Designed miniproteins, single chains, continued (2). Designs and how they scored, part 77

Each design is a single chain, and the fold is of that chain. pLDDT is the mean over its residues in the fold that is shown.

## One batch from the design tools (miniprotein)

Design m6660
Fold by ESMFold2-Fast:
Structure m6660 (fold): chain A 107 residues (1-107)
Amino acid sequence: SLSPAQQAQQLTRDFVKQMFQISDTNDTATARAQIAQLTDQLVQQMNSLFSQLSVSQIRQAAEAAASELMRAMMEALSQKKYDLYNQIQQAADRLGTAVQKILAQKE
């Protein structure tokens, strides 16, 4: 089976790939709405993963996901996709909040 960090990395990569595809194929308003829905789904799936993990595993998984989101933000910025950059940053912020909440419940 994949490690928690590998699961978080793969999950984040899959959602980021979808966000870029949506940004490339839709107008700004449609892309914002669809990427917001993907962000909700990413946070929900990460919360499900984190619920099954120890504090140490959550920290490792969160670091892996944060690294993928940071790389995606830099890629969006390099492509001048400023709306996508802002939406990925929002996804990172929401994931950070979810991590803090679940850590508080397990510590």
Scores: mean pLDDT 89

Design m6661
Fold by ESMFold2-Fast:
Structure m6661 (fold): chain A 86 residues (1-86)
Amino acid sequence: MVPLSEEQKEITRRTAARIRAVALDVPEEYVDELAEALINEDFKKVAEILLKAGVISEEEAKQIKTASDLSEVEGRVLIRRVKELE
């Protein structure tokens, strides 16, 4: 297989970031801003956007310092969303 170009890798990262934003049920107005912050690995900005969107608490926002911390918080959000559907 031909290796993915940098442009194709960027498109893939952007698409994945948008899918993550939608899965977290972030309001449409924040989806693009959150996707951009995720691509840039700006976890402080990701936390600020998620807090502003009402998706996470201030305590959860303060926990997001690394990609691993963000993944744990995303897991908690998804569990809360599933409980809302029960």
Scores: mean pLDDT 77

Design m6662
Fold by ESMFold2-Fast:
Structure m6662 (fold): chain A 78 residues (1-78)
Amino acid sequence: VTEEQKKKAVEVALELLRKLGVPEEVLEELRELAEKMIEQGKKAEDILREMVLYAVKKKALSIEEAQLIGLKAMEVVK
């Protein structure tokens, strides 16, 4: 998986989260988290999983919504 594919998966996840009503402040935190993880060479699946878990922890997203977003974003990477 290329860095470009990781960035695209992150953007897809952020767009889906925005559509589900996640606040822009939380979306900015998720973008920063994802960029840091990309710089650290983390796998795309690990990055997306961590972003989704963070959104759930912030109570900005339900567990069911988080699972759906994770699956859709991972499709961009594959």
Scores: mean pLDDT 73

Design m6663
Fold by ESMFold2-Fast:
Structure m6663 (fold): chain A 77 residues (1-77)
Amino acid sequence: MSKEDLLERLYERIVEEALKTIKEGEKQGLSFNEILVKVLQKAGEIGYEFLKEHPELDPAEVERVGLKAVIEAIKKY
């Protein structure tokens, strides 16, 4: 996979997992702030795993893509 394909996969996975985390948090009666913390933790875990498997990726670029994905998921909340 190219770096672009990896970053696209990272973005899609974080959006999907963030949306799932939001729905489960709402079902559990969590506050928006509690849901946001869980979303950010999940995004960080995914970004870390991508960097661990693909050390050629720039950590700053992974963070930028991850943040964009989290913002996109929250916009749908």
Scores: mean pLDDT 84

Design m6664
Fold by ESMFold2-Fast:
Structure m6664 (fold): chain A 76 residues (1-76)
Amino acid sequence: SSMDRRQRRIQSSQTVFDNSIQNMQQYIDDHPNDTETFQTRIDRIRYQSDRVRDRLGEDGQQIQDRVDSQIDQLQQ
């Protein structure tokens, strides 16, 4: 059904972003002085999050809010 496909899309998007954030944490741990590459990768993740929000509406907003929170935690 369309709802099942939407739910799979939401789950898939969450998994992709969770993996991207984990990769970012690993990158910070491996390269603590490389702030330029870190910022470029964050900007890319935020861009992808914005596109997911535009496609999924309210569900996409929840994904974007989660991504923003995870990025903020990386910068603390």
Scores: mean pLDDT 83

Design m6665
Fold by ESMFold2-Fast:
Structure m6665 (fold): chain A 100 residues (1-100)
Amino acid sequence: SEAQRQKEIEEGLKKLKEIMEEILKKLGIDELSEEHIPKVVELLKTEYEVDDSSAESFEKLLREALEAGGSSVTVEEFEELLKKRIAELDAEAEALRAAE
């Protein structure tokens, strides 16, 4: 069902937040800046076994968050961006259903 799929997406994004918090802790930083993105992508591929496509999608989201937040982004700001993205995807799906 659509509700089940949305819950699975939300749970996946919550997991990404937890991974981000762990990565920031490992790097000894509270906020992510552009200079940290290559190391974050490396850790996703090496420690979390994320494939190249998923890592590229994550990098894109981080860069979008940095553009919205200025020069750095916190875990909380990243979570808010992810929640907004879920809402946008849900709205697009609803619009597509209305248009048929």
Scores: mean pLDDT 73

Design m6666
Fold by ESMFold2-Fast:
Structure m6666 (fold): chain A 80 residues (1-80)
Amino acid sequence: NPLYETFKQLLLDIGLEDKADELAKKLADYLLSNGITSFDDPRFYPVMAEFIKELYLNGEITEEEATILAEKLLSFPFFK
């Protein structure tokens, strides 16, 4: 699953190694459940932002971790 592999590497790169596998699976599954199979999908960004918000509201990530994820996504070339 290329979405899972990419997100797992991204999470490891930002220091969330303890949660990398779990969060990468949740993120990939969430995108696929919304019919998003490509980083070039125009729905990718808003769906990703909603997922990060839900993780934070559910207490699965801290406010700091949510901020780091959002910052990393802004610098990731998802809009190529």
Scores: mean pLDDT 72

Design m6667
Fold by ESMFold2-Fast:
Structure m6667 (fold): chain A 88 residues (1-88)
Amino acid sequence: SIAEQKAKAEEALARLREAIEAGDAEAALTHAQSFVQAALDSGDAAFLREGAEALRELARLAEKLGMPTGVVIALRTAADELERRAAE
């Protein structure tokens, strides 16, 4: 259901934040991928836009905490993809 995908996305987003705060780049990329997939599977344009903004905020946090540039780029690219899909 849409509600189940949203709940899964919210859990992945929380784990992504924890991974960024812990400096765990591998975990951050894994949880970001899980978040993006669950958000896309929800098919909810409003949720996709909110998800894109959440990823942009987490990209700024990752950059501030000195995480690898690859993590920051991955989060920003994912945010752009969610925003693109929300516009369809």
Scores: mean pLDDT 90

Design m6668
Fold by ESMFold2-Fast:
Structure m6668 (fold): chain A 67 residues (1-67)
Amino acid sequence: APVRETLGLALRPEELEAWVAAGLVEVVRRLGEEDGLVHVEVRARSPEARAQLEAYLRAQYQASLAA
């Protein structure tokens, strides 16, 4: 399972904190901060958490295209 691999992403600090608090991801490395978004490397804590993370990111991307 690819859950041991890290994902580089940019998201709002509140979203990152909520996902960490929910036990969905762990922050492996903080890459920076730009335009109010935190750039981090995260690791999903389970295959289910990884699927949830990917579904969320896909939904965000689709919403940006539909706007």
Scores: mean pLDDT 73

Design m6669
Fold by ESMFold2-Fast:
Structure m6669 (fold): chain A 82 residues (1-82)
Amino acid sequence: SLEELQEELKKRYLEEHPYHELLVELGEIPKDLYGKVKDDFSRETFSETKNSNFFQGEHSKLFFSSEENLNAHLLMDPLAPR
């Protein structure tokens, strides 16, 4: 389901970015960044990718459909800005 795919994306995202929620709370990452990522996934990827194995490959990268979203996240990575 959509909810299962969103939870899997969130899980993978947090595994790669364990400090994301803390950085959002501190105001270092825009709250809407996660919202934009969810929106992109729900609209663009879910209807195309029903198979979790297929999604877990190249299509999992569509989680960041916007270069702005990716760049904002990378700039606010806890390894770069603290």
Scores: mean pLDDT 46

Design m6670
Fold by ESMFold2-Fast:
Structure m6670 (fold): chain A 83 residues (1-83)
Amino acid sequence: VQEAADLLVEAARAEGLEVSREEALAAAQGVVELLASMSEEEAEEKAAYTKAEIEATSKNPEAAALAIRALDLALEAAKERKK
């Protein structure tokens, strides 16, 4: 979760936004909790859809890549909660 939060801070900076690590950590934890609350299949589908949306809407490729990596880490953490 910490790695996902760090990537979100970097993504925000690439977009010119100022986000605290505390805010990024809360956001990362919320995403992990949401994905962990659904089935593994639903979580993977939700993550795939969100990645496609980030790629389609982002005007900053670096920020998009960082956000996608953060989402991948959150999905991995959610899957580990089910083991």
Scores: mean pLDDT 76

Design m6671
Fold by ESMFold2-Fast:
Structure m6671 (fold): chain A 64 residues (1-64)
Amino acid sequence: SPGRKALLEATRRAAEEMRRKMPEYQQKYDAAKTNEEKLQIAKEMFADLAQALDRALAEILAEL
């Protein structure tokens, strides 16, 4: 379905954006001293991924 293709393409684009951000997250993780700080970094990564998915999906749907 068109919706399924859009979701898969959005996922691919979001994954590419997150790969580009990985060095920044790795630096933050290495600087973290507590499990709570590390968990907060993981939460930020997931929030950024969700935002990237939303942007990519909106762009793809606007092209249709």
Scores: mean pLDDT 85

Design m6672
Fold by ESMFold2-Fast:
Structure m6672 (fold): chain A 88 residues (1-88)
Amino acid sequence: SEKLIEEKIEEFRKLIEKLLKEAKELSKTKSKKEFERQVSIMLVRAIAEAVDKVMELRAAGASEEDIEKAAEELSKLLKELLEELKKL
């Protein structure tokens, strides 16, 4: 159970790192308007992926406490992404 939670959180962390890398590249090559459009799409995808990770854990029979802890960690990663994107 713990390994599955760690794997789902790590998968999400890697996605956040990838999205941030892509956003940094877009900030250098795209207009502000196009950058803001692309970032909005990335944020929606990141939110959907976080929801999917929580649903996968629930489907796998994770405890309510484990699901809450995973959701909090995924939320922290999303907030970190938002804060980094604000700097671009």
Scores: mean pLDDT 86

Design m6673
Fold by ESMFold2-Fast:
Structure m6673 (fold): chain A 100 residues (1-100)
Amino acid sequence: SQKLVSQGAGEAIRLVGSSTDLQLNIRKAKKALEEGDLDKAKEYLKKAEQSLKDGEASTKDLQKLADKEPALKPVADASKKTLDKSKEDYKKLKDELDKA
């Protein structure tokens, strides 16, 4: 279905944006923490959390579309794997910040 493929492309574009923002904010939070700026580290961690939630929503929607359109399955699976890794990075950073 062209409609399902178009919807999948839209979700994939949103996911790329959310994943980029997530990794950028994790990097900025880590740098702020290394510099001793706890307030700035918390600000970037909060932005990373929002990007993670947006990425999880897009990944879930893409997986639902892949159930109806098998051509989307490889991108849905790759997206989930990438998000799961970013979620682990976020969790480690949050735990480190909570100790500071």
Scores: mean pLDDT 84

Design m6674
Fold by ESMFold2-Fast:
Structure m6674 (fold): chain A 87 residues (1-87)
Amino acid sequence: SADENIEKLARELLSSLPYGEELYERLKELKLSPETILAIALLLVNDPELLLSMNVEEFSKAFNLSKPTASKVLRIIREWYEKRQQL
């Protein structure tokens, strides 16, 4: 299905990054739509600094997430990015 193809692409994109499979699993646990995970994956691969510059309000609006979910997603991504920087 289209959703299965989107989920596979999101996983493959994230898994191209250091610790990306762990990041994918953490995002999947938050019950985000496949399209949202793909959009996050695309930004992290192409422009991680742009995504990380967003505050909770901006992220919530950009990805159509509740503010609590946006806060959790940004925390997970920032933790992942810090771990990556220590390589």
Scores: mean pLDDT 85

Design m6675
Fold by ESMFold2-Fast:
Structure m6675 (fold): chain A 101 residues (1-101)
Amino acid sequence: MSQAVGLISQGRRYYQQGRYDQAIQYYQQAISIAPNSPITAGAYNGLGQSYYQQGRYDTSIQYYQQAISIDPNYTGAWQNLGQSYDAQGNYQNSQYYYQQS
């Protein structure tokens, strides 16, 4: 869906500028507009990355798991799950998710 794609692109732009709160708002809008679309895997991954940068690892893990639930082939989300578990000191789960990426 072109509208959701545009919102995800804006979220990524704000993420790249270190404006994580603005990135989160755009990703949430994309999910709101197209909740049943496979494109929301990218939005959930973007939410996970934004919360990870804010040190909210539990929240980032939840969003990466949503991305994988929508698109199990979303390789970046598997890698990001590994990094988030590693940041928490949960090394056993970190190794599992790195193996999937």
Scores: mean pLDDT 85

Design m6676
Fold by ESMFold2-Fast:
Order: sequence, then structure tokens, then C-alpha cells
Structure m6676 (fold): chain A 81 residues (1-81)
Amino acid sequence: SVLDEVEALMEEIRAANRAGDFEAYLAADKRLGALLRAHLSEEDLAALRREIGQAVVDSKGDAVAELERIREIIVRTLERA
């Protein structure tokens, strides 16, 4: 399912972040962005970008908390779309 693909890509992003593997991080992020654009309207993508921006601010530099908030926002957006 799309949700299973998102969870797999989010785990790739978390693993790349833990390893400091910037190329793997960007590759997984690019694939995640393409997947989201294929399954969400422009309105849902705009709302998703705003919610992710707020989650980044609210995480105050905690990369683990930031990535978990981003995952929850993406899953919630896909479930209601």
C-alpha cells in the first residue's frame, strides 16, 4: 500500500540520518516526495508542507522527534485523502 511505501521510505530516511549518509537521505527524500505528489492533490500537498514546517519549528532541533512528527503528518494526510 502507499502507507507501507511511506513507512519504508521514512525508515530509510531515519537510517540515513543516523548514519550521516547525506546521499541516501536525499535519495529517500526525493522518492518520498514523488510518492506523495502521485497520491495527493496540490491542496493536500500545500497543507502537508505547512504542517511539516510547523513540526520542524516545534521540534527545536530534535531530529528524531522531527522525523517522527513528519511521519505522523504524512500518514494522517494520506489516510484522509
Scores: mean pLDDT 85

Design m6677
Fold by ESMFold2-Fast:
Structure m6677 (fold): chain A 90 residues (1-90)
Amino acid sequence: SAEDVELKNKMLKLMLEVEDEVQKIIDNAKSLSDKEIEEKFKELEKKFKTEVKKIIDKVKNKQLKDEILASEEAALKALEEQLKKILKKK
């Protein structure tokens, strides 16, 4: 449905916004402490989970809900791995 397409596009846009924020942290990593980097990732994770929940609450289609939840899990794992990678490079 058109509503399902809009919700899927909203999720894709949210994921791109998260990638942009991660890139900003990477670009500034040399000027940030490890604690500041960890706090920025924690804030980003909290914001992402909150926005995904708002999308999921509007989803009536089970397949789309499962796809969004799978995308959320994959994105959260990517955030954790990227945080570890940034901290190891310092």
Scores: mean pLDDT 87

Design m6678
Fold by ESMFold2-Fast:
Structure m6678 (fold): chain A 68 residues (1-68)
Amino acid sequence: DEELKELLRELIEAKKKGDGEKATEAGQKLVEKYKLSDDQLQAASIELLNGLAEGDEEKGIKRAIEAI
């Protein structure tokens, strides 16, 4: 899903920049469009942050999709 990858990319970029407002907006769009639970959104967010820490944002996005 192209839009799912785009929203996860927006979320990881917002987290990378420390932009809490944009991170919240991207997270809300994910919940509304994909009917994610709080646990699913948290699992995806953890995988995105792990990807950032590893220096592999694409791997983080892939694992986030697998988490939801």
Scores: mean pLDDT 82

Design m6679
Fold by ESMFold2-Fast:
Structure m6679 (fold): chain A 91 residues (1-91)
Amino acid sequence: SPALELIDKIIEMLKQGKPIEEIADLVAEVFGLDKELVLKILRGEYHPEFGKLPFDVRELLSVIGLAVRLKEQGKIDEAIELLKNYKEQLK
């Protein structure tokens, strides 16, 4: 599943301390989305085009955004656990 593979790559990027910009680049490339839209959602900000995305993509972006914000708060173990738990729900 592209979503499962993306989650694994993001977990590794978080462990490596990759910036939000690089995570947003990967997500935008995988789903063919506008980078500015992805960046706003990962930051927990409003974007008018977000509600037009398919439900599964919106849910995945929201979970990734929460994980990125947890990591920025120094809660990297919680961020990784969130992504692993979400990954298990997709199997």
Scores: mean pLDDT 87

Design m6680
Fold by ESMFold2-Fast:
Structure m6680 (fold): chain A 83 residues (1-83)
Amino acid sequence: MKKAIEAIGKVIEEDPSLLDEIPGVKSPEDALHVVVGGAAFMSQSDNPALQRLAKAAVESGDEGVIRAVEASGGKVGYGGVAL
């Protein structure tokens, strides 16, 4: 999960306002927790900021993120993030 946290951190560094658009998220680690946390992500699945951070986490190639999403019953899609 370190690669995913670093990838999320880079996106936030480029656009810090993304954290302001996701309720309860204050750090890259919080964003990653929401992305892989299933129900929390699904309740905000139409949030563009959350989808952008989720995409960065997946595209980082971090196998831990992919495995965590699969373990929660979710699937990672190429047309968006699906849980």
Scores: mean pLDDT 65

Design m6681
Fold by ESMFold2-Fast:
Structure m6681 (fold): chain A 93 residues (1-93)
Amino acid sequence: MAEKVKIEKAVYGSLTIDGKEVHTLVGIFEIDGIKVGVEVRYEDGKLTVKATTPSGVTVERVIDLPEDTEITPELLVKAGREAAAEAYRKAQA
């Protein structure tokens, strides 16, 4: 996708609970002046991504990851950017 997605603000969190990794990213992303709310969660091999535009268009995605995938802030940011761009495009339709 060719849209320039900026991160206005984001918070990344990582926890291990009973031997399970949980990673979260919550923030506001900006595309062409439009602010998109983004939530990304990693738990049990899945990324759950939600992006919501000011007009109320919401995109939710569940991405299954290979069991040995290294979970990084960059991975969550990439998923969030892609969901934000999708929500932005749907809001323009």
Scores: mean pLDDT 81

Design m6682
Fold by ESMFold2-Fast:
Structure m6682 (fold): chain A 79 residues (1-79)
Amino acid sequence: SVEQLREELERILELLREEKRRVEEESKSSDPKTQELLREQYEALVRMVIGILNSILPKLDEEQKELIKEAIKELEEML
């Protein structure tokens, strides 16, 4: 359902926000090489999720597409 999709997207966004916080905290005590690796790994994770969401867009109804598009926008802002 649209409601279930909204709840799942909110959970995904919250998990990625928490992961960004964890990466930022770990980066504070890391050397520059490790900081770059942590950043690249986080960005790769976010891009993977964006790719998955984009891949399902053509199969969804208009209301579901709008929810996914807004989630993609939020994810792009995390990069």
Scores: mean pLDDT 87

Design m6683
Fold by ESMFold2-Fast:
Structure m6683 (fold): chain A 66 residues (1-66)
Amino acid sequence: MTPEEVARETARRIEEALRRRLVTEAEVQAIKDEMEARNPHVRVEVRPVLDRGRVVGAEVRASPAA
Protein backbone atom coordinates (compact mmCIF):
# COMPACT_ATOMS: atom_id res chain seq x y z
CA MET A 1 0.00 0.00 0.00
CA THR A 2 1.05 3.61 -0.56
CA PRO A 3 1.21 5.92 2.50
CA GLU A 4 -2.04 7.59 1.32
CA GLU A 5 -3.80 4.20 1.07
CA VAL A 6 -2.53 3.20 4.54
CA ALA A 7 -3.80 6.49 6.04
CA ARG A 8 -7.22 6.00 4.40
CA GLU A 9 -7.53 2.37 5.53
CA THR A 10 -6.42 3.23 9.09
CA ALA A 11 -9.02 6.03 9.27
CA ARG A 12 -11.70 3.73 7.82
CA ARG A 13 -11.04 1.05 10.47
CA ILE A 14 -11.21 3.58 13.31
CA GLU A 15 -14.46 5.08 11.93
CA GLU A 16 -16.00 1.60 11.53
CA ALA A 17 -15.16 0.75 15.16
CA LEU A 18 -16.63 4.09 16.34
CA ARG A 19 -19.90 3.40 14.48
CA ARG A 20 -20.34 0.14 16.42
CA ARG A 21 -19.08 0.99 19.94
CA LEU A 22 -17.02 3.22 22.20
CA VAL A 23 -13.35 3.16 21.18
CA THR A 24 -10.50 3.84 23.62
CA GLU A 25 -7.24 5.64 22.83
CA ALA A 26 -5.48 2.27 23.34
CA GLU A 27 -7.66 0.70 20.62
CA VAL A 28 -6.85 3.57 18.23
CA GLN A 29 -3.16 2.92 18.94
CA ALA A 30 -3.64 -0.84 18.33
CA ILE A 31 -5.22 -0.19 14.90
CA LYS A 32 -2.31 2.12 14.01
CA ASP A 33 0.26 -0.47 15.19
CA GLU A 34 -1.42 -3.24 13.17
CA MET A 35 -1.36 -1.11 10.00
CA GLU A 36 2.35 -0.27 10.51
CA ALA A 37 3.12 -3.98 11.12
CA ARG A 38 1.42 -4.88 7.81
CA ASN A 39 3.14 -1.96 6.01
CA PRO A 40 6.70 -1.66 7.46
CA HIS A 41 7.69 0.82 4.70
CA VAL A 42 5.07 3.29 6.01
CA ARG A 43 5.02 5.33 9.22
CA VAL A 44 1.55 6.07 10.59
CA GLU A 45 0.75 8.93 12.97
CA VAL A 46 -2.66 9.02 14.66
CA ARG A 47 -4.07 11.81 16.82
CA PRO A 48 -7.33 10.86 18.58
CA VAL A 49 -10.03 13.54 18.61
CA LEU A 50 -11.60 13.58 22.06
CA ASP A 51 -14.94 14.94 23.25
CA ARG A 52 -15.47 14.77 27.02
CA GLY A 53 -12.77 12.10 27.35
CA ARG A 54 -14.25 9.92 24.59
CA VAL A 55 -12.71 9.20 21.19
CA VAL A 56 -15.06 10.65 18.53
CA GLY A 57 -12.61 10.58 15.63
CA ALA A 58 -8.96 10.53 14.67
CA GLU A 59 -6.55 12.48 12.48
CA VAL A 60 -4.43 10.02 10.48
CA ARG A 61 -1.22 10.87 8.65
CA ALA A 62 1.05 8.44 6.83
CA SER A 63 4.50 8.96 5.33
CA PRO A 64 7.28 6.77 3.89
CA ALA A 65 9.42 5.24 6.64
CA ALA A 66 12.89 6.58 5.92
Scores: mean pLDDT 79

Design m6684
Fold by ESMFold2-Fast:
Structure m6684 (fold): chain A 66 residues (1-66)
Amino acid sequence: SMREELLREAARRLEELEREGVLAAIQGDTSRLDAIQAEIRRLLAELAEKLGVSEEEVRREINRLL
């Protein structure tokens, strides 16, 4: 379904951003870590709006698909 495709694409992007965040944290790059966290928040907010659910619900559904 379109819903599942959107969630899987978001899951892939979140994995990428979280991997980048780990690297930024190891390097002590606080500004980059903040930027990555802001991008994650924006991604979740946009998807929540498109699906008509909360950001928390989006996180739960993504975790269920992984």
Scores: mean pLDDT 85

Design m6685
Fold by ESMFold2-Fast:
Structure m6685 (fold): chain A 75 residues (1-75)
Amino acid sequence: NRSNELSRISYQRSLENLPDLQYQVTYQNWKLRNMTDKDRELMRLKARMYLEDFDKFVSSMSSRTNSYSSYLKNQ
């Protein structure tokens, strides 16, 4: 039955996409869980810098950016 064959092909193509989607979701969830609050704040600062010309802000950011080595020593 050709109808059954088409249904099987459609199902097979759905399966081909599922592992990639699960990998993408797992990767994004891992990234979100493994981001520190400082990493998220830094990403927000970079996004703002990219959207607006902030030469002064870039200079201020460089001066304020803390080394994670200092954070690790305080653990």
Scores: mean pLDDT 55

Design m6686
Fold by ESMFold2-Fast:
Parts: sequence; structure tokens; C-alpha cells
Structure m6686 (fold): chain A 68 residues (1-68)
Amino acid sequence: DDELQNKMEEILRKHPELAPIVREAIAKLASGESLESVLEELREKLKDVVSDEELNIIIEAIKKHYNK
């Protein structure tokens, strides 16, 4: 199991309001939207909800698992 993925899932359990935002970002990546664009949008949506440390974990987990 991936450590970053596990940490992201733990953050989403603590902040269930983030789950739909993260799922939308993943769906956009699957539909062919650019990784850079999706990650910038995600940072803007999450910056006021989670700590910088938690935000970086979410971003890095998405980059690792959904980057081509």
C-alpha cells in the first residue's frame, strides 16, 4: 500500500467535506484535464480548509497515482 495514499485517506476521514472535492479533481484528470490546472484548482479550494502539510500530502498523492 502507498504511504501517501494512506495519509490522504486519513485526512479525508478527518475532513469528510473534502471527499467530493478530491473526487471531482480525480474525475477531471480522468476526463483529460491537465494535471497542472487541476492541482492549481485543488490548492485554491483546499487552502482554507486544511493545513499546508495536509494540502501537500493530498497534492503529492494525486500526482503520484494519477500522473501519466
Scores: mean pLDDT 77

Design m6687
Fold by ESMFold2-Fast:
Structure m6687 (fold): chain A 74 residues (1-74)
Amino acid sequence: AAVLEAARLLKDPNATAEEIKRLVEQEKKYNPILYEAGMPTLAKAAVDAGKPEFAIAAGIPKSLLERLGVKVET
């Protein structure tokens, strides 16, 4: 699933926010149910990797990041 690949890329220091965003948007377009189910997992992976800004750039809702204790600017 594209969301699982995006979570893997969050652990890769050479991965760009654009690559992650592309995978997230692909899942949203072709598998909207998997997109919705995968968002909490992807948000947690971004927080665990120390890259919440990349999660925001990839279109992950700020509300999911805030539930994980991340302070994000509006």
Scores: mean pLDDT 72

Design m6688
Fold by ESMFold2-Fast:
Structure m6688 (fold): chain A 55 residues (1-55)
Amino acid sequence: QMSAALEQAMQDFHLKDIRFDEASKSLILITVDGKESRIPFDTAEDAKKAYNKLT
């Protein structure tokens, strides 16, 4: 499931890129200003599903 917080972050941060980090089970959100935000998930599968939904 994609959290409401993740959807809100995409709107607020004006994202340039999204990376999937399997080792930390996280998405790395990169803003147009080059700032990185890490969104952790309970499993690597949940993070990958969120990544696929957003890209």
Scores: mean pLDDT 72

Design m6689
Fold by ESMFold2-Fast:
Structure m6689 (fold): chain A 64 residues (1-64)
Amino acid sequence: SLEEEYKKVEEELSKKERELVQQAIADGWTPEELRARLEEQYGDLIAKHDKLVEEYRKSLKEKE
């Protein structure tokens, strides 16, 4: 379902973000550098998450 896909993508994105935060702490990256690397490495996953949020909102409104 759309809800299951949304939760799965959200969980995966959170996991990848956590991994990059740990690396940023170890390597001394700034918050700006961390964000840039997240967008560079996982921009497609972020875009997929955003699209699922829009589709999920639309599906809820259509079922009202």
Scores: mean pLDDT 78

Design m6690
Fold by ESMFold2-Fast:
Structure m6690 (fold): chain A 86 residues (1-86)
Amino acid sequence: HMLTAPQITLAERIAREEAEKVAEKYDVEFEDFSIIGNNLVVRLRAPTEEAAKEVESKYGKELEKRITDRLKAAGIDINVKVVVKT
């Protein structure tokens, strides 16, 4: 339901670390994250709409799984969504 401040800080760190690995490799930027209800939304920014669609479709689900698995290992059960925008 409601995450504690330490859990929010840890979730941000995990999301940022995993997102930055994708960003460095595919020329996209980690923009931000937000917690909306039981969803952690991770936003990446791509240089073009075509790049945004490609990164989201090919790597979005894998990134969601990596973040979800790390959060569960830390005792945080939340839905992870990755969005890539221009």
Scores: mean pLDDT 80

Design m6691
Fold by ESMFold2-Fast:
Structure m6691 (fold): chain A 89 residues (1-89)
Amino acid sequence: DKKKELLEAAEQARKEGEEEIAELLEEAAENPEDETPLLEAMALAFGLDKEEQEILREMYEALKNKDEKKIEAIKPKFEEISKRRAAAK
């Protein structure tokens, strides 16, 4: 299920010329225990800079650990990134 969705997303990215994103999605499908390829694929897809990528990674880690205080601290920064990317499109 999850692996199939990632592979289908990778094939779509490849058809759109997003080769690096496709490669990272394929790596995520083969290594479901490693979140790094998926986060990097999302960062490239949304055009995130290094600072924004760090915020995305911290949010994912906080959600995985169910750290409500850390989620609350990071959520405003994550929402600002999402708003900025939506406005740029």
Scores: mean pLDDT 74

Design m6692
Fold by ESMFold2-Fast:
Structure m6692 (fold): chain A 72 residues (1-72)
Amino acid sequence: SHMEKERKEKERKMEIELDIIEGMVRIMKAVGFTDEEIVKMLRKDLNLPDDLKTVDQILEAFRERLQKEIEE
């Protein structure tokens, strides 16, 4: 169905966006940014809550947001 094709395309885009963010985190670490600095930058750029303290929490919150956009 048309809706199934649209859902699969959104899921594919979600995977790409997550891969990009993970790649950016690796580059930031390679350039010498601390995990704390990376978390602060990602919270600001992705408009995520300020109670998130780790990169893993940022990535999970971003995944949850993208998943809600697909379901809604």
Scores: mean pLDDT 80

Design m6693
Fold by ESMFold2-Fast:
Structure m6693 (fold): chain A 63 residues (1-63)
Amino acid sequence: GADEEVAETREALRAGRPAPLSPLQREIARAIGEQLRRIGDAIQAGLAAGVAPAPAEPVPLPG
């Protein structure tokens, strides 16, 4: 069976366990997650509309 392969993978993860993330890193990860969700939503809307970008409206920059 593949049980030995799974056990070996778990052991590798244990050996390479990283230190806990800093608060800043967690906040950055959250911001990236939000950005990705917005992109996904825009892609979904584009697919539904047959991929026709709207005429140039002022695009709010993520700040």
Scores: mean pLDDT 66

Design m6694
Fold by ESMFold2-Fast:
Structure m6694 (fold): chain A 70 residues (1-70)
Amino acid sequence: TDAVQQVQQEVYDTLVRSGQPATVDNTLRILQDLYDRHRDTDPQRAQAALDLHQQVLQRQRLQQLSQQRR
């Protein structure tokens, strides 16, 4: 949806303008900030940020589980 594209663009712009590396932790923090910022003014954008945050967490968890080897 347009809201997902807007949130993805905002994450990219925030990383580029702040000079922060595009790490999972930085992406999750930015998505949570976007959710908090938009939750009262743009519920569709807030929901898109929450959905992306959950997708990133799920993929990170799956990657960590696959790497938990002795």
Scores: mean pLDDT 78

